# Designed miniproteins, single chains, continued (4): the designs that were tried, part 53

Each design is a single chain, and the fold is of that chain. pLDDT is the mean over its residues in the fold that is shown.

## One batch from the design tools (miniprotein)

Design m13819
Fold by ESMFold2-Fast:
Structure m13819 (fold): chain A 53 residues (1-53)
Amino acid sequence: SIELEIQILLYEIAMSSLQWLAERSPSLAEELNKELAHVQKTLEDLRKQLKES
């Protein structure tokens, strides 16, 4: 669905932003990498839903 495609795009942007910030913010890297892992899992689940739709 279009809704799932939009969500995937938004999470891909979030993933790229979190990766960029984690590399440039050593003091926040641990927390940002934990959030990145969560975003990656959500993105994988959304991509699976899109393929099965």
Scores: mean pLDDT 83

Design m13820
Fold by ESMFold2-Fast:
Structure m13820 (fold): chain A 61 residues (1-61)
Amino acid sequence: SERLKRTLEAQREAIKKLAERRGIKVEDEKIEEFAKNLSEEERLEVIEIGVEEVLEEAAKA
């Protein structure tokens, strides 16, 4: 579905932002591997980043 595609893209961007916060450069083809190696705490941080993105976009509207 369209929503699923958008959710997956938002998740990918949130993972990239987490990596950036850690000073790690993650190539697009390595994002899935990086995500699989995240701790439970890091997975929660990805969710928080995703929520922050939605709030930032709402603030610009």
Scores: mean pLDDT 73

Design m13821
Fold by ESMFold2-Fast:
Structure m13821 (fold): chain A 66 residues (1-66)
Amino acid sequence: MEEEIERVKQELVDAGLTPEQADAIIKAVKDPVALNKLLEEATAGLTPEQRRRVLHAVQRLKKILE
């Protein structure tokens, strides 16, 4: 479980997020309102491909925590 969460954090950082943004998104994953706000703010400056990678990592994180 923890190793999978660490991989998601690394995927978020590799997609263009700061480590702080990645940590905030992981912490907010079970709060859809906070998660959506953080995702919009963190991905605003990213390319469509980077944004897609971020969203894919978040969907994988949600699956892990179900």
Scores: mean pLDDT 80

Design m13822
Fold by ESMFold2-Fast:
Structure m13822 (fold): chain A 94 residues (1-94)
Amino acid sequence: SAGDAIMDAGIAEVRRAILDKKSVDVLQQILYDTAKGIKAAEKNVERQIALMDRMARAVKAAIQDNIKNEEEAAVWEMLVDGQMRLFKKQLEAE
């Protein structure tokens, strides 16, 4: 689907940002833009939430694979979870 393609592109951008040693703010911006793209491409809220959950899992895996400092990785994962929770809550409120 179009939502799957947008999610896959967002995950690839996050992986590139981590490899390029960008700040967490860059990762958060990519997640925001990707979530906005998913919302625009997918009309069903349950499908939007499912794509965001898949994106969160893939992004956290990329953090674990590429950030060797365990404490730093845990902070980034916490920020991803918080951001995704807010996005899903906004979708559920609409």
Scores: mean pLDDT 85

Design m13823
Fold by ESMFold2-Fast:
Structure m13823 (fold): chain A 95 residues (1-95)
Amino acid sequence: MEEAKKKAEEIAERLLRLYREDGRVHRSVAFIYDEKENKIYVVYLSEDGRVEIKEFKTDEELAEFYEKLAAEDPDPRVQEAYRRIAETLREQAKK
């Protein structure tokens, strides 16, 4: 849906603004499900300070993305949260 993509772009704009104003924004992730197109949009802050929107078609692809975020994040509490999300997504992908 155009709506899901537009919502992802609005979240990306907001994250970029917060990063520029505060300079202390941790990696933030929002998911937007497009049920009509069977797509998942993820909005996140990359290591170089860019806000990126990624498109995923499967829970397995999304789980791999969260596993990567867990490996890259310097905060062990945030790493644990991302690992749990990835485990849940992999469990859902098997169904």
Scores: mean pLDDT 69

Design m13824
Fold by ESMFold2-Fast:
Structure m13824 (fold): chain A 61 residues (1-61)
Amino acid sequence: SPMEEMEKAIRAEKDPEKAERIALRMYLEYLDAHPDLSEEEKREIAERVEKIMKEHLESLK
Protein backbone atom coordinates (compact mmCIF):
# COMPACT_ATOMS: atom_id res chain seq x y z
CA SER A 1 0.00 0.00 0.00
CA PRO A 2 1.34 3.51 -0.79
CA MET A 3 0.37 4.61 2.74
CA GLU A 4 2.30 1.70 4.29
CA GLU A 5 5.39 2.60 2.20
CA MET A 6 5.07 6.25 3.29
CA GLU A 7 4.75 5.28 6.98
CA LYS A 8 7.75 2.93 6.65
CA ALA A 9 9.88 5.68 5.05
CA ILE A 10 8.90 8.24 7.71
CA ARG A 11 9.57 5.85 10.61
CA ALA A 12 12.97 4.80 9.14
CA GLU A 13 14.26 8.41 9.33
CA LYS A 14 15.59 9.33 12.81
CA ASP A 15 16.22 13.03 12.02
CA PRO A 16 12.90 14.83 12.70
CA GLU A 17 13.47 17.54 10.07
CA LYS A 18 14.35 14.96 7.40
CA ALA A 19 11.34 12.83 8.41
CA GLU A 20 9.04 15.86 7.95
CA ARG A 21 10.56 16.54 4.49
CA ILE A 22 10.08 12.87 3.50
CA ALA A 23 6.43 12.98 4.67
CA LEU A 24 5.69 16.18 2.71
CA ARG A 25 7.45 14.94 -0.45
CA MET A 26 5.73 11.54 -0.43
CA TYR A 27 2.33 13.11 0.30
CA LEU A 28 2.67 15.55 -2.64
CA GLU A 29 3.92 12.76 -4.95
CA TYR A 30 0.91 10.64 -3.93
CA LEU A 31 -1.49 13.50 -4.78
CA ASP A 32 0.24 14.02 -8.16
CA ALA A 33 -0.05 10.27 -8.91
CA HIS A 34 -3.77 10.27 -7.95
CA PRO A 35 -5.32 13.42 -9.53
CA ASP A 36 -8.87 11.96 -9.26
CA LEU A 37 -8.86 12.02 -5.43
CA SER A 38 -11.77 13.94 -3.90
CA GLU A 39 -11.13 16.79 -1.45
CA GLU A 40 -12.43 14.50 1.32
CA GLU A 41 -9.96 11.72 0.37
CA LYS A 42 -7.09 14.27 0.21
CA ARG A 43 -8.02 15.47 3.72
CA GLU A 44 -8.17 11.90 5.08
CA ILE A 45 -4.71 11.13 3.64
CA ALA A 46 -3.29 14.39 5.07
CA GLU A 47 -4.75 13.59 8.52
CA ARG A 48 -3.27 10.05 8.40
CA VAL A 49 0.18 11.37 7.43
CA GLU A 50 -0.02 14.03 10.20
CA LYS A 51 -0.92 11.31 12.75
CA ILE A 52 2.03 9.14 11.61
CA MET A 53 4.37 12.14 11.91
CA LYS A 54 3.13 13.08 15.41
CA GLU A 55 3.50 9.50 16.66
CA HIS A 56 6.97 9.18 15.08
CA LEU A 57 8.21 12.51 16.50
CA GLU A 58 6.98 11.51 19.98
CA SER A 59 8.80 8.14 19.65
CA LEU A 60 12.09 10.02 19.01
CA LYS A 61 11.94 11.70 22.45
Scores: mean pLDDT 83

Design m13825
Fold by ESMFold2-Fast:
Structure m13825 (fold): chain A 77 residues (1-77)
Amino acid sequence: SEADAERLKAAAEQGKEALIAEIERLLAEAAATDPEIASASVEVRGNKLIITVTKSDGSVEVLELDIDELVKQAQAA
């Protein structure tokens, strides 16, 4: 949502730790409110953010994102 984008931008302006915390919060909210999402987790590996989303049908999606690029993208939004 636009509100989520604004929160991510504000967090990114505070730094990468704040941005990662906001992403974890948004994923937890999505897992709690979206019946198609069974669980979501975040793992930091060096400069990579690994997001794993398990859907209610048992399918798994993995996103690998560069943290520096995420910060730049969120700040530019």
Scores: mean pLDDT 80

Design m13826
Fold by ESMFold2-Fast:
Structure m13826 (fold): chain A 75 residues (1-75)
Amino acid sequence: KIESYKQALKDAIETVTTKQQVLDAIDTLINFIKKYEPEKQELIDRLNEIKARLDAGEITVEQAKEELLRIVDEL
């Protein structure tokens, strides 16, 4: 069920502590959206923006995690 999968994604994101783990989580979410919800291109665009800002050092790992959790709620 989608709701159980969303909870598993949130639990996984909450365990993230490094920049690389955030980047891996972003790639996982993009692949999920492309496979199951391809109409939600806006979420993919937001994930790519989070990745770019994290790579540029404009946001922290904690700020990126908060944004990822919000995106999971919108899946």
Scores: mean pLDDT 82

Design m13827
Fold by ESMFold2-Fast:
Structure m13827 (fold): chain A 83 residues (1-83)
Amino acid sequence: MEIEKLLEEALRALEEGKLEKAEEYLEEARRLYLEKKPEPEKVLELTAKALRRAAELTKEHAEDAAAYLANLDANIAAARARL
């Protein structure tokens, strides 16, 4: 299946740390999934696995983003306290 092959390629890209390539494969798989509707449980399983791996690989950047957002919230609270 085309969708299944794209998800397998996305998983391979994630294992290699190629996040942008993995995103391209996942977007193409999502597009085909929405057009052809819906393939069996294996497609959902592979998608979930790819998303979990992507989340693990982006944890480093996600932690930086979380720290940035926490600093923004603290700065907003400090600004409000000055009013």
Scores: mean pLDDT 61

Design m13828
Fold by ESMFold2-Fast:
Structure m13828 (fold): chain A 89 residues (1-89)
Amino acid sequence: MSRILERAIELAEEALRLARRALERAQTDAQRQRARALIREAEELIREARELSKVFDEENLKHLNRAIGLALRAIGLILDAERLLRELE
């Protein structure tokens, strides 16, 4: 698997871990809904990244662009989950 796709999966798994922690610590229904949305998006990212890994061709610019997009989305989810966790601490 390419390094960028490996990183995308690792980042998405970290986002999922943080989102699950946020769900456990959530005090309001709004916070629980935000945490559940982050969990769903992280799980979908992991699924998309794993599907891409099955067909990934590093010479295919479309595949490379998709892998970069997945990594950026995963970083965004980590930042959103960390923001929610800060509100809960």
Scores: mean pLDDT 85

Design m13829
Fold by ESMFold2-Fast:
Structure m13829 (fold): chain A 72 residues (1-72)
Amino acid sequence: AAAAQRAVDDALVALLQDMLANSTDPQFRAQLQQVIDVLRTQGTQAAFDLALRLGMPQSVLDLLYQRALQLA
């Protein structure tokens, strides 16, 4: 269970890192990096709250929300 949970968390981080690598918008890249850092250090709920406060695109919010629902 714990190993599978970490693999899913790592997959979410990888998806967000891919979005960061493929983005050309400096503001979006900076905000997405902050969300990734919070996700890695404080978890999905804290990352979702930060993404909402930063006004991140719905695509980012949906990814974090889907992950949060899986943990609830």
Scores: mean pLDDT 75

Design m13830
Fold by ESMFold2-Fast:
Structure m13830 (fold): chain A 82 residues (1-82)
Amino acid sequence: MTKEQLDELIAYLEKNREKLEKMTPEEIFNFVKEALKKLGIPDYEAEQFVEALKKAGVTSVDDIIEVLKALKEGKDPSEIFS
């Protein structure tokens, strides 16, 4: 993902934070996957990202935003999801 796509996704999640806080983890993951696809990310890459979040035990919108901010700062996904 580009920094621009990460910024747009972070902004979109922040804008929808109140709604996302009322969702189950699976509903949040589906929301993120659909948001990624709308940003032009291929279905396979969006699914891989969501699976990485699940593997890392990420369950909240705040944790997802923290992961996206770390990726934007140039941290390797393996450092975040390890």
Scores: mean pLDDT 79

Design m13831
Fold by ESMFold2-Fast:
Structure m13831 (fold): chain A 93 residues (1-93)
Amino acid sequence: SEEEIRQEMIDVITLKFREKLAELEKKGDKESVKQLEELAKGIQKVILENIDKSPEEILEEIKKYVEEVKPTLSEELKELAEEVLEELEKILE
């Protein structure tokens, strides 16, 4: 159950980031693509460093990371990050 929840969280993050990457690439927004890739790498690192923790603890660490990098993100990527966090919170209900 916890392992399945962690996998669902990873799948949601991967899907949302893949969809946004495709959208930004179609627009030719190379700067936002780089920011998205850095955000994805950072979140992946947080998950890997906390993989042995509960899904709730993993979400809290992702939230902390997002808040730290949020001021450097474009408005579109801030909205993506908030949307992802909302979807992850729903998984934990």
Scores: mean pLDDT 86

Design m13832
Fold by ESMFold2-Fast:
Structure m13832 (fold): chain A 92 residues (1-92)
Amino acid sequence: MTPSPEELLEEAKRRIREIGEELNVPEEAVEHAIRAAEEITRAMVEAGASMEELRRVLEGFVDMVEKIAREDPERLKELVDAFVQMVLKELA
């Protein structure tokens, strides 16, 4: 079954929340990453991206969030913002 954008976004949000709980990420940083995933999903859907492209970008985003939360949590907001800007630039 082909997932909807809503299903892909809800899975990304679920994984981000799990990362936040497991790695004791501050709630503000978790919510910031969730809002970023929502913005990425909206922008990609508006640009006409395929569900496979959206899945890959969201999976890459969540993987980056987990890596940074493990290795350099103080930079999480900065690198989340950089990822969003990179995606938006590629869609323009």
Scores: mean pLDDT 85

Design m13833
Fold by ESMFold2-Fast:
Structure m13833 (fold): chain A 55 residues (1-55)
Amino acid sequence: SADQEKANSLIDSARQAIEMNPELADAVRKTVVALASTLSEEIRQEVEQALKELE
């Protein structure tokens, strides 16, 4: 679905940002989770769970 494609893009962008600036990992996670929440609660949960694994 379009929302799932957006979620995958958000996860990939967050992963890349954290790889480049690990010190900003917490801020990146919070920002991307907030963006995902505008799509749906289900997508927000998936994105939040995926980003927790990057800590």
Scores: mean pLDDT 79

Design m13834
Fold by ESMFold2-Fast:
Structure m13834 (fold): chain A 93 residues (1-93)
Amino acid sequence: MEEFKKALEEIRELLEKARADPDKRVAAEHLLEALRLAEKYFGGFLYAVLMSRGLDIEELRALLEDPNITWEQLEEIAEILEEALSIAEALLK
């Protein structure tokens, strides 16, 4: 339980940093780390959200590594991560 709560806090902090940063590459770096932690601790919930949207986790990683990523793509990825965390948090109660 404590390890999952700490991971939730770290991922949410990374999402907040990504949304606050004016540099797309720095925002993408924060989202890549958030994605890595979400897959490690909440992979099942992340995959469920991705499947519901017709997306693949490797496609998200490729987008975040692309220097031409748009703010719209960054926000979509942040929303996917937040949705997965919300599902995970609800089931931990």
Scores: mean pLDDT 82

Design m13835
Fold by ESMFold2-Fast:
Structure m13835 (fold): chain A 89 residues (1-89)
Amino acid sequence: SLEDTQRLFNSLDKDGDGVISAEELKSQLDSSLTDEQVNEIVKKVDIDGDGKISLEEFIAATDIDGDGTVTGEEFQEFLTSTIQELLSK
């Protein structure tokens, strides 16, 4: 549901400003990732290039099945795939 998607987004939005920053995302990721790799993850989600992730951009990047909602499982799949892609470069 949209409420589940919003709860997931809010869990990443540590300062409650309605957007996710690279620093907030890094706090949820493995410490083995570099700042450059975290910024590349943000760039994959940040469609308008403002350096921050809105709820709409988050859904667009992490909604694997295209139903317009994001589950915790879809988000974990997105992170795993994206991290593996970055580590292969």
Scores: mean pLDDT 70

Design m13836
Fold by ESMFold2-Fast:
Structure m13836 (fold): chain A 96 residues (1-96)
Amino acid sequence: MSKISKAASLYAAGGILAVAGEIEKETDPKRAAEDYLRAGELYIKAAELFKEAGDYEEAKEALEKAIEAYRKAEELGHPEAREKLEEAEEKLREVE
């Protein structure tokens, strides 16, 4: 599988989990927080693959999506979200 194809698949999977988190946040905020955290992790993996392929604009977009997902996980009380948010912000600085 090409790095770009794998990155696109991970990006799409992250989007699905972010939508799940949005739907669940009022009825199951703990599950929503976990889904947003997992969405962020998938977006980070997509960004790493886009960066390795030289697709810096796509990597930046994936990192911005990861930051949004981790911020929502933090708002919902996920204990790991702040650390992952700070790591994602640092990675975004590297592609600018």
Scores: mean pLDDT 88

Design m13837
Fold by ESMFold2-Fast:
Structure m13837 (fold): chain A 60 residues (1-60)
Amino acid sequence: GTSEKAAAALKAAGMSDEDARVSGRGAGSLPGIGGQVATAMAAYAHGASIKKAVEAGDKA
């Protein structure tokens, strides 16, 4: 996904706009499944449930 798509998914999972932007930029720069896994891990680290973290990764 793109950095913007990852940031939107993280924000939907409950992260702040700034934290979602920063984490989404990093995750969105990774190719393939790495970007999705990084997005899911970022969401979980910031307090999302496992379900919400997986949903964020799938949307990234």
Scores: mean pLDDT 76

Design m13838
Fold by ESMFold2-Fast:
Structure m13838 (fold): chain A 83 residues (1-83)
Amino acid sequence: DELLKKAKEYIEKAREALKKGDVDKAGEYVDEALNYLRQMGKRDAVLEATRVIADAVAADPYSDEARKAGLEEAVRILEKTLK
């Protein structure tokens, strides 16, 4: 499935961006992955990942470390969902 391939590609790109400390790129790649997952009807995974990111940002909106932690957890959830 082309949508599944694209979702996995963007999740992997997000993981690599997080390893490099590029939080902005990681966020962009997670958004792209979520877009493909929405098209696939993976509603629960999209909602869980979005909530985790939103919760991290809400807890400390001035911290790139908090946003990075939220994105790392979102990537973990999405990787687990697509096994």
Scores: mean pLDDT 84

Design m13839
Fold by ESMFold2-Fast:
Structure m13839 (fold): chain A 84 residues (1-84)
Amino acid sequence: LTEKQKKALEGLLNYLQGKMTLKQASRFGGMPDVDSEDEFVRNVAKQLGVSVDTLRGSLGLGPGESLRKSVVPRIKVEGALKSL
């Protein structure tokens, strides 16, 4: 992963763990401020070079499920995305 991709993933994981708000996670990842999880997921997926469905699947989420429902450990998510 590039440094930009690492920052985007770090922001996502901090949001999932409740350590950052959506806007804080977006800023940390070097992405535009967003008002919805759908916009945030699209921005993270774009930075990682994957589809939204691929990113959600890597988090153990079905279509339309909240990001907060993810229970996948950080290292497993990072490993899955590196395999792409």
Scores: mean pLDDT 72

Design m13840
Fold by ESMFold2-Fast:
Structure m13840 (fold): chain A 85 residues (1-85)
Amino acid sequence: SMSDNTMEWIRLLEQEKKNSSTEMGRLVNEIEEELKKLKADREKYAKGQSLWQQLLTEMAKNPNMSKEERIKLLEKLLEELKKLG
């Protein structure tokens, strides 16, 4: 089971990706597209999913994290996913 904070953070990211005009929404959509590309390689896909879960957990532990810090974490994840592809 996921913590209430993790589930709430997932909901916020799902809401943000519906608005691709925001920087966070664009990053979430790009992360999902890079994860889709990794599906052709099971091991790479599993690593990508693990990195995504680690990011969600980090954000859930720090609910007062600034928007700028959240964007930096999403950018770092995107770069790591691109390195896996």
Scores: mean pLDDT 77

Design m13841
Fold by ESMFold2-Fast:
Structure m13841 (fold): chain A 87 residues (1-87)
Amino acid sequence: VDDIGKKLGELMLDLLGRLGSDPSLGDVITLLSRAASAVDQGDFDSAIRYLEEAKRLAETLPDKVLSEDIVRRLDEIIEEIRRAKEK
């Protein structure tokens, strides 16, 4: 759980550094922030939903290389949350 939160925070910081060059990342960052809060509260279902929405927005980005990088990282985080959720 703490490790997942760190990975979300790191991704958000990376995207914040790019926000000046690509302001369309703002909505993705907002969804990542909501997902991080949900993970911190143990609400893994809401966290996954926010990350899936962030992934959908990332796929619409004009920079397809950046889009693919974000989608890959989001898929990795979603899988880790699913594993953390299992008994």
Scores: mean pLDDT 79

Design m13842
Fold by ESMFold2-Fast:
Formats: sequence, C-alpha cells, structure tokens
Structure m13842 (fold): chain A 75 residues (1-75)
Amino acid sequence: AVRRAVEVSAEGQRLRAESNPEAVDPEEVEKKLAEERAAFEERLAAGLAPEEVAQAAAILPELEAKVAELKEKMK
C-alpha cells in the first residue's frame, strides 16, 4: 500500500541515479519527493491502517536524506 508505493518510487530514483548519475537533477528528485509526500498525506487523511502509516513514515525520511545528499553533491 502506501509504504510499498513510496518504496517503489525510492527504488526507481536509486536505479536512475546509478545508471546515469550526471542526469540526476536535484530539483526533479525534490519534486518527486513532494509528490510522494502529498500522495501519502492524502491517503493518511482517507484513513490508512496504522501499520501502513508507520511503514510509510519510516521511508519518507530516507527519501528526504537522498534529496539532501544530491544537493550537497551538486555544490
């Protein structure tokens, strides 16, 4: 559910970064993270099961850390 969707998105970002590091745009990664967060919050408002909320919350900080790392590397 929510955790799986966020995890799949994060895995896709990792694979793209590995395949073509130079093509990774920090703004695009940040935009994707914002979309994932918005989708998660909408599903949370719709009454997600507590277990799914906890799993999704565990993955969101990991995505945020990846965006920060990409921004640091671009400096």
Scores: mean pLDDT 60

Design m13843
Fold by ESMFold2-Fast:
Parts: sequence; structure tokens; C-alpha cells
Structure m13843 (fold): chain A 94 residues (1-94)
Amino acid sequence: MEELLYEALEWLAKRYKKILIVAEPELEETVKKIAEEVKKKFPDVEIKIVTVPRNGSYAEAEKLLAEFDHKAAVIVVTPETITVVGPKIEKLKE
């Protein structure tokens, strides 16, 4: 999961000024660590982490997409999957 998340964030950081990550509370520390590594390489990119239970993750991601009107990339992280929800829905899995 960590390697796949780093690759996804690096790809997004090359294309978007703002990235929003939706993750479960149990993954917050891991996601924050990986986001900080990406930010070292792309210091001008804003990365925000939103922590919600798994059953609310996709609803929150869609809400964030609507709020930022394609100006931000939104990614949902679970232990099993990473899903980029905007601007195009893409599912990455090990």
C-alpha cells in the first residue's frame, strides 16, 4: 500500500496544486508520512488529509470534489485499495 500511495501522490503532484486524501483513522499516520515525503519533492503542492470511517470515505471524496470543482485531486485510501476520484476515477491495487 505505501509504495502504491507514494507513486499515486507523486503522479498527482506533477499535475495538481492541491491534493486531498481521504483515509481511515488507522491509516492517518502512514498517509501523513508518505504525504510529507512527496511534499519534500514537490514543496509547492498542498496536500490535505481528511480522516473519516471507511463507510463514509467515498461520500466525503465526492463532496470534496464538488467543493473544489476539478481544481483539486481527491484520493481515497483503504488498506486494500487506492482510488483517485478526480478528475477521473482510477482504481489502483497491488
Scores: mean pLDDT 71

Design m13844
Fold by ESMFold2-Fast:
Structure m13844 (fold): chain A 90 residues (1-90)
Amino acid sequence: ARAAEIERAVAELAEKYGVSPQLQENAIRLYLDLVNGAEELKKRMEEAGMSEEEKKEIEEKLERELEELRRAVERGELSEAERRLVELIL
């Protein structure tokens, strides 16, 4: 449900801004990977009964992954259209 709603929202934004289908697919994939990864880790942390310290370590890893994506955008490793779309959904 959440992933489908996000995919729909990203597709609507991409259509509004005239992004090609290929760029839409890349942006949707990146966003879904980030969201699904974060939700999966949160669920595993809850099920494992992890300590606050362990939860903080995983949260910091997620923050580093998001920072890496942001740096890739800044370095121009994504196209202009992909950068604009990622910025809209992040």
Scores: mean pLDDT 58

Design m13845
Fold by ESMFold2-Fast:
Structure m13845 (fold): chain A 104 residues (1-104)
Amino acid sequence: GAEDLARARRLAEELIELARELKALAESKKPDINKLIAIALRAIGIDLELEKLDLPEEVKKALKEAVDALIEAVKALLKGDYEKALAAAEKAIEAAKKALELLA
């Protein structure tokens, strides 16, 4: 329904914000472990919430691709692989933006 679509839009916007934070950490090459843990837990929370929302398959797929890319970026940062973290964070931004376009 309209409420689930509005919630999906807010989750997509939040995923973009989280991905931009990971991108900044990767560019600085100074991973903040507490921030990485917080972002990972929030990404897991978003994934669990997406399972409960009644969304078009394309929207749900794009949002899940954004969550998966965020988790990949966190894992790359924990390994000190800043180039992979940057690529994964950018992929998360693109997937979340695609979800916003589908929700327009």
Scores: mean pLDDT 90

Design m13846
Fold by ESMFold2-Fast:
Formats: sequence, structure tokens, C-alpha cells
Structure m13846 (fold): chain A 84 residues (1-84)
Amino acid sequence: MSLGEAEALFAMAATSTLKPLAEAVIEAGRKGLADPNATEEDLRELAREALERAKERGVDASEEEIEEAIELVVRYGMKLLELL
């Protein structure tokens, strides 16, 4: 699997599940996948940072949706890193 293919799969998963947060989730996943040594903790940190910036831009999201977005970045990011 290429980095571009992994990024496309991540974007597809994020868009279908978390449309209001899709841009932030895609940004976090992209940054995580760019580092082949990224850990689960690195992905979680990138997700929290991206979602916080999205909230600053006026994205309306519940705490549950934010937690789901973080878990999506971690879960799919780690799976895609294993396939790269």
C-alpha cells in the first residue's frame, strides 16, 4: 500500500463517519501517516490538536463526537501504518 492510498482510505472513512469534523480528522491522519514512526499517542495528540483548531473555527461538535473522531484517527491511522 502507498501513502497516497492509505491517505485516501482514511479520508473516505473520516468523511462517511464524521462529516462535520472530516477536514480536521483528515488533517490529523495525513500528519500521522507522513511519519512512519508515528505511535498511537502521536496520532491521538494530532487528532486532539486538529479538532481543537476546528472548534476555534466554529465547528459545532459534542464531546462524544470529538472522542469518536480521536478514536477514528488512532484506529485507522495505526491500521494504515501497518499496511505501509
Scores: mean pLDDT 66

Design m13847
Fold by ESMFold2-Fast:
Structure m13847 (fold): chain A 125 residues (1-125)
Amino acid sequence: APRLRILVADDDIDEIAELGRKLAEVLGSEAEVYRAGSGEEALRLVRELAPDIVLLDRKMRGLSGLEVARAIRRERPGTRVVILTRNADPEVIAEALAAGADAVLLKPASAEELRALVERARAAG
């Protein structure tokens, strides 16, 4: 099977580095992980790379994770979108799902939660 392409978008460089390390540890050579430091860069990379999964921080400067999620749903409905948030409030989760997210994940994300996301993506064909 071809390597899974995963894009991580967050304007916090330490959060990108930690999430990227966890993904590399969980998936090894099975996935290629790309990084975006802004919502604008995330959309550019979605258009250029056609990733299988996009992990978007909810709060980014400029284009928010929700705005990026809405754009991905319009332009590439086959791409799986996961919103990352520190806010577990039901209204925040509902807003992310309404924006077109396939799932919401609380920060910090565990290795087990990241593995479950990838397994679900693969199982759907």
Scores: mean pLDDT 84

Design m13848
Fold by ESMFold2-Fast:
Structure m13848 (fold): chain A 63 residues (1-63)
Amino acid sequence: AVTQGDVAQFLSIAKQDNWTAAQAAQALGLSSDADRLLVEKALQGDQDAQQTLAERLNKRAEE
């Protein structure tokens, strides 16, 4: 299962490498505008967005 901490670590590396929210979302297999906005908030350090993103990734893995 993906945790909020896993998402935070991934996004910390992405931010350090100057990834855009669109690039980070695509790397996570997310293509919707809503998911890109969520990734952008998570990249800005929004912990609630990071938690929500972890939950979305876990739901996708469950399918």
Scores: mean pLDDT 79

Design m13849
Fold by ESMFold2-Fast:
Structure m13849 (fold): chain A 72 residues (1-72)
Amino acid sequence: MTVTVKSSSGSEITVEIKNIDDAINVVKNLKEKYGSSNITLKIGDEVFKITTDEDGVLLFKDENATIVVSSG
């Protein structure tokens, strides 16, 4: 699965992820590297808006579908 990330700074990178745990780690590393709280994640043909909470990473699909990804 391929993930494209756009940061609030305008940087865009593409990363391959294998599962949800991998996606959590990718998002954490990207936020740490780019310091952005406003990240848009594209997984395949689907676009997710990412927000982080103290309890984890929230992935929001542009439609009514919400994916909650826990950091453990």
Scores: mean pLDDT 52

Design m13850
Fold by ESMFold2-Fast:
Structure m13850 (fold): chain A 91 residues (1-91)
Amino acid sequence: EEDEKKREIVVKALEILLELAKKYDMPQSLIDKIQELRDKVEKNELSLAEVEEEFRRLFSQMMLMLDPETREKFILEFERRVSEAEREIEE
């Protein structure tokens, strides 16, 4: 039950990451990987730990592709949107 809520939050975080990746014109290969990860999470094909590891890896790759100022803005916007979505799901 608690894992189901965590999974919903992770799916939402991946949706936000996907939107931001498109907004910041990330390579299609990274966008595709984020989409694939979201689909696997939604289908319960990966454990939560595996999802967290893949998410961290993808996020790190994206950060390396951004200039420092854009990276700061990306991180702040991502964290804000995820926190807002998490609050709305958890209330």
Scores: mean pLDDT 79

Design m13851
Fold by ESMFold2-Fast:
Structure m13851 (fold): chain A 100 residues (1-100)
Amino acid sequence: MIKVKVELEKLPDGRILVKITLSGGTPEQLRAVAEAIAEELLKHPKVASVAIAGNTVYAITKPGTTLEEAKEIVDEAVKRAEERLAPQGISIEKPEYKEL
């Protein structure tokens, strides 16, 4: 089961920086999960940009997004990614959040 650790930082311009660190799978599983989460995050109208670096997904929200909204956005993206990858036998744990 893939573990998801999320760090949320409120930026001075009213954006939230999201750092999602993935662990607990094979390199192929971690890549598939990172790509699926990134795609689902980019679909959200309050997400401005997303980047993948290794087993970490970075996202920046649009200004005016709250920390609670950012958590809801990440929870939904992770849930949708798990639903998409379930046929491949990939399970994703609920995100663990740390506010910075």
Scores: mean pLDDT 88

Design m13852
Fold by ESMFold2-Fast:
Structure m13852 (fold): chain A 68 residues (1-68)
Amino acid sequence: MSPVIEAAGELLEALTNPEDYSVEELEELVRRTEELFRKEREKLSADEQAIIETMIRIARSVIERRRA
């Protein structure tokens, strides 16, 4: 399994159980997923890219809401 797919899975777990994660932990998961996505983008299918972009967008919205 590629590192970016594994990171996306960890991010999905955090989004499903947001109360188990601090804002700082969620920010670090987003940062790691974005870094791996940037490095691995050329290895991903269009569907995988769309899913990861959507998860990052949702996670960023959750972070902003929790910071407000």
Scores: mean pLDDT 82

Design m13853
Fold by ESMFold2-Fast:
Structure m13853 (fold): chain A 68 residues (1-68)
Amino acid sequence: MKLDLAPVIEKAKEEGEAEGVFELELGDSTLTVTFRADAKKGTLTVTLTLSSARGTSSRTETFPLPEV
């Protein structure tokens, strides 16, 4: 699956900050991918959250804001 982050990054460059969310249902589990772009800090923060009957697990990683 390809995720296009260009709209989130372009909006952050125009408005200073932008957030995008992608959800994928995996049977009894939900994978939520949250993208937060901050043009003033020059960062893109990606949070992966897997929610299931066995609990919720999340990972957050911060990257330099890419050029698009």
Scores: mean pLDDT 75

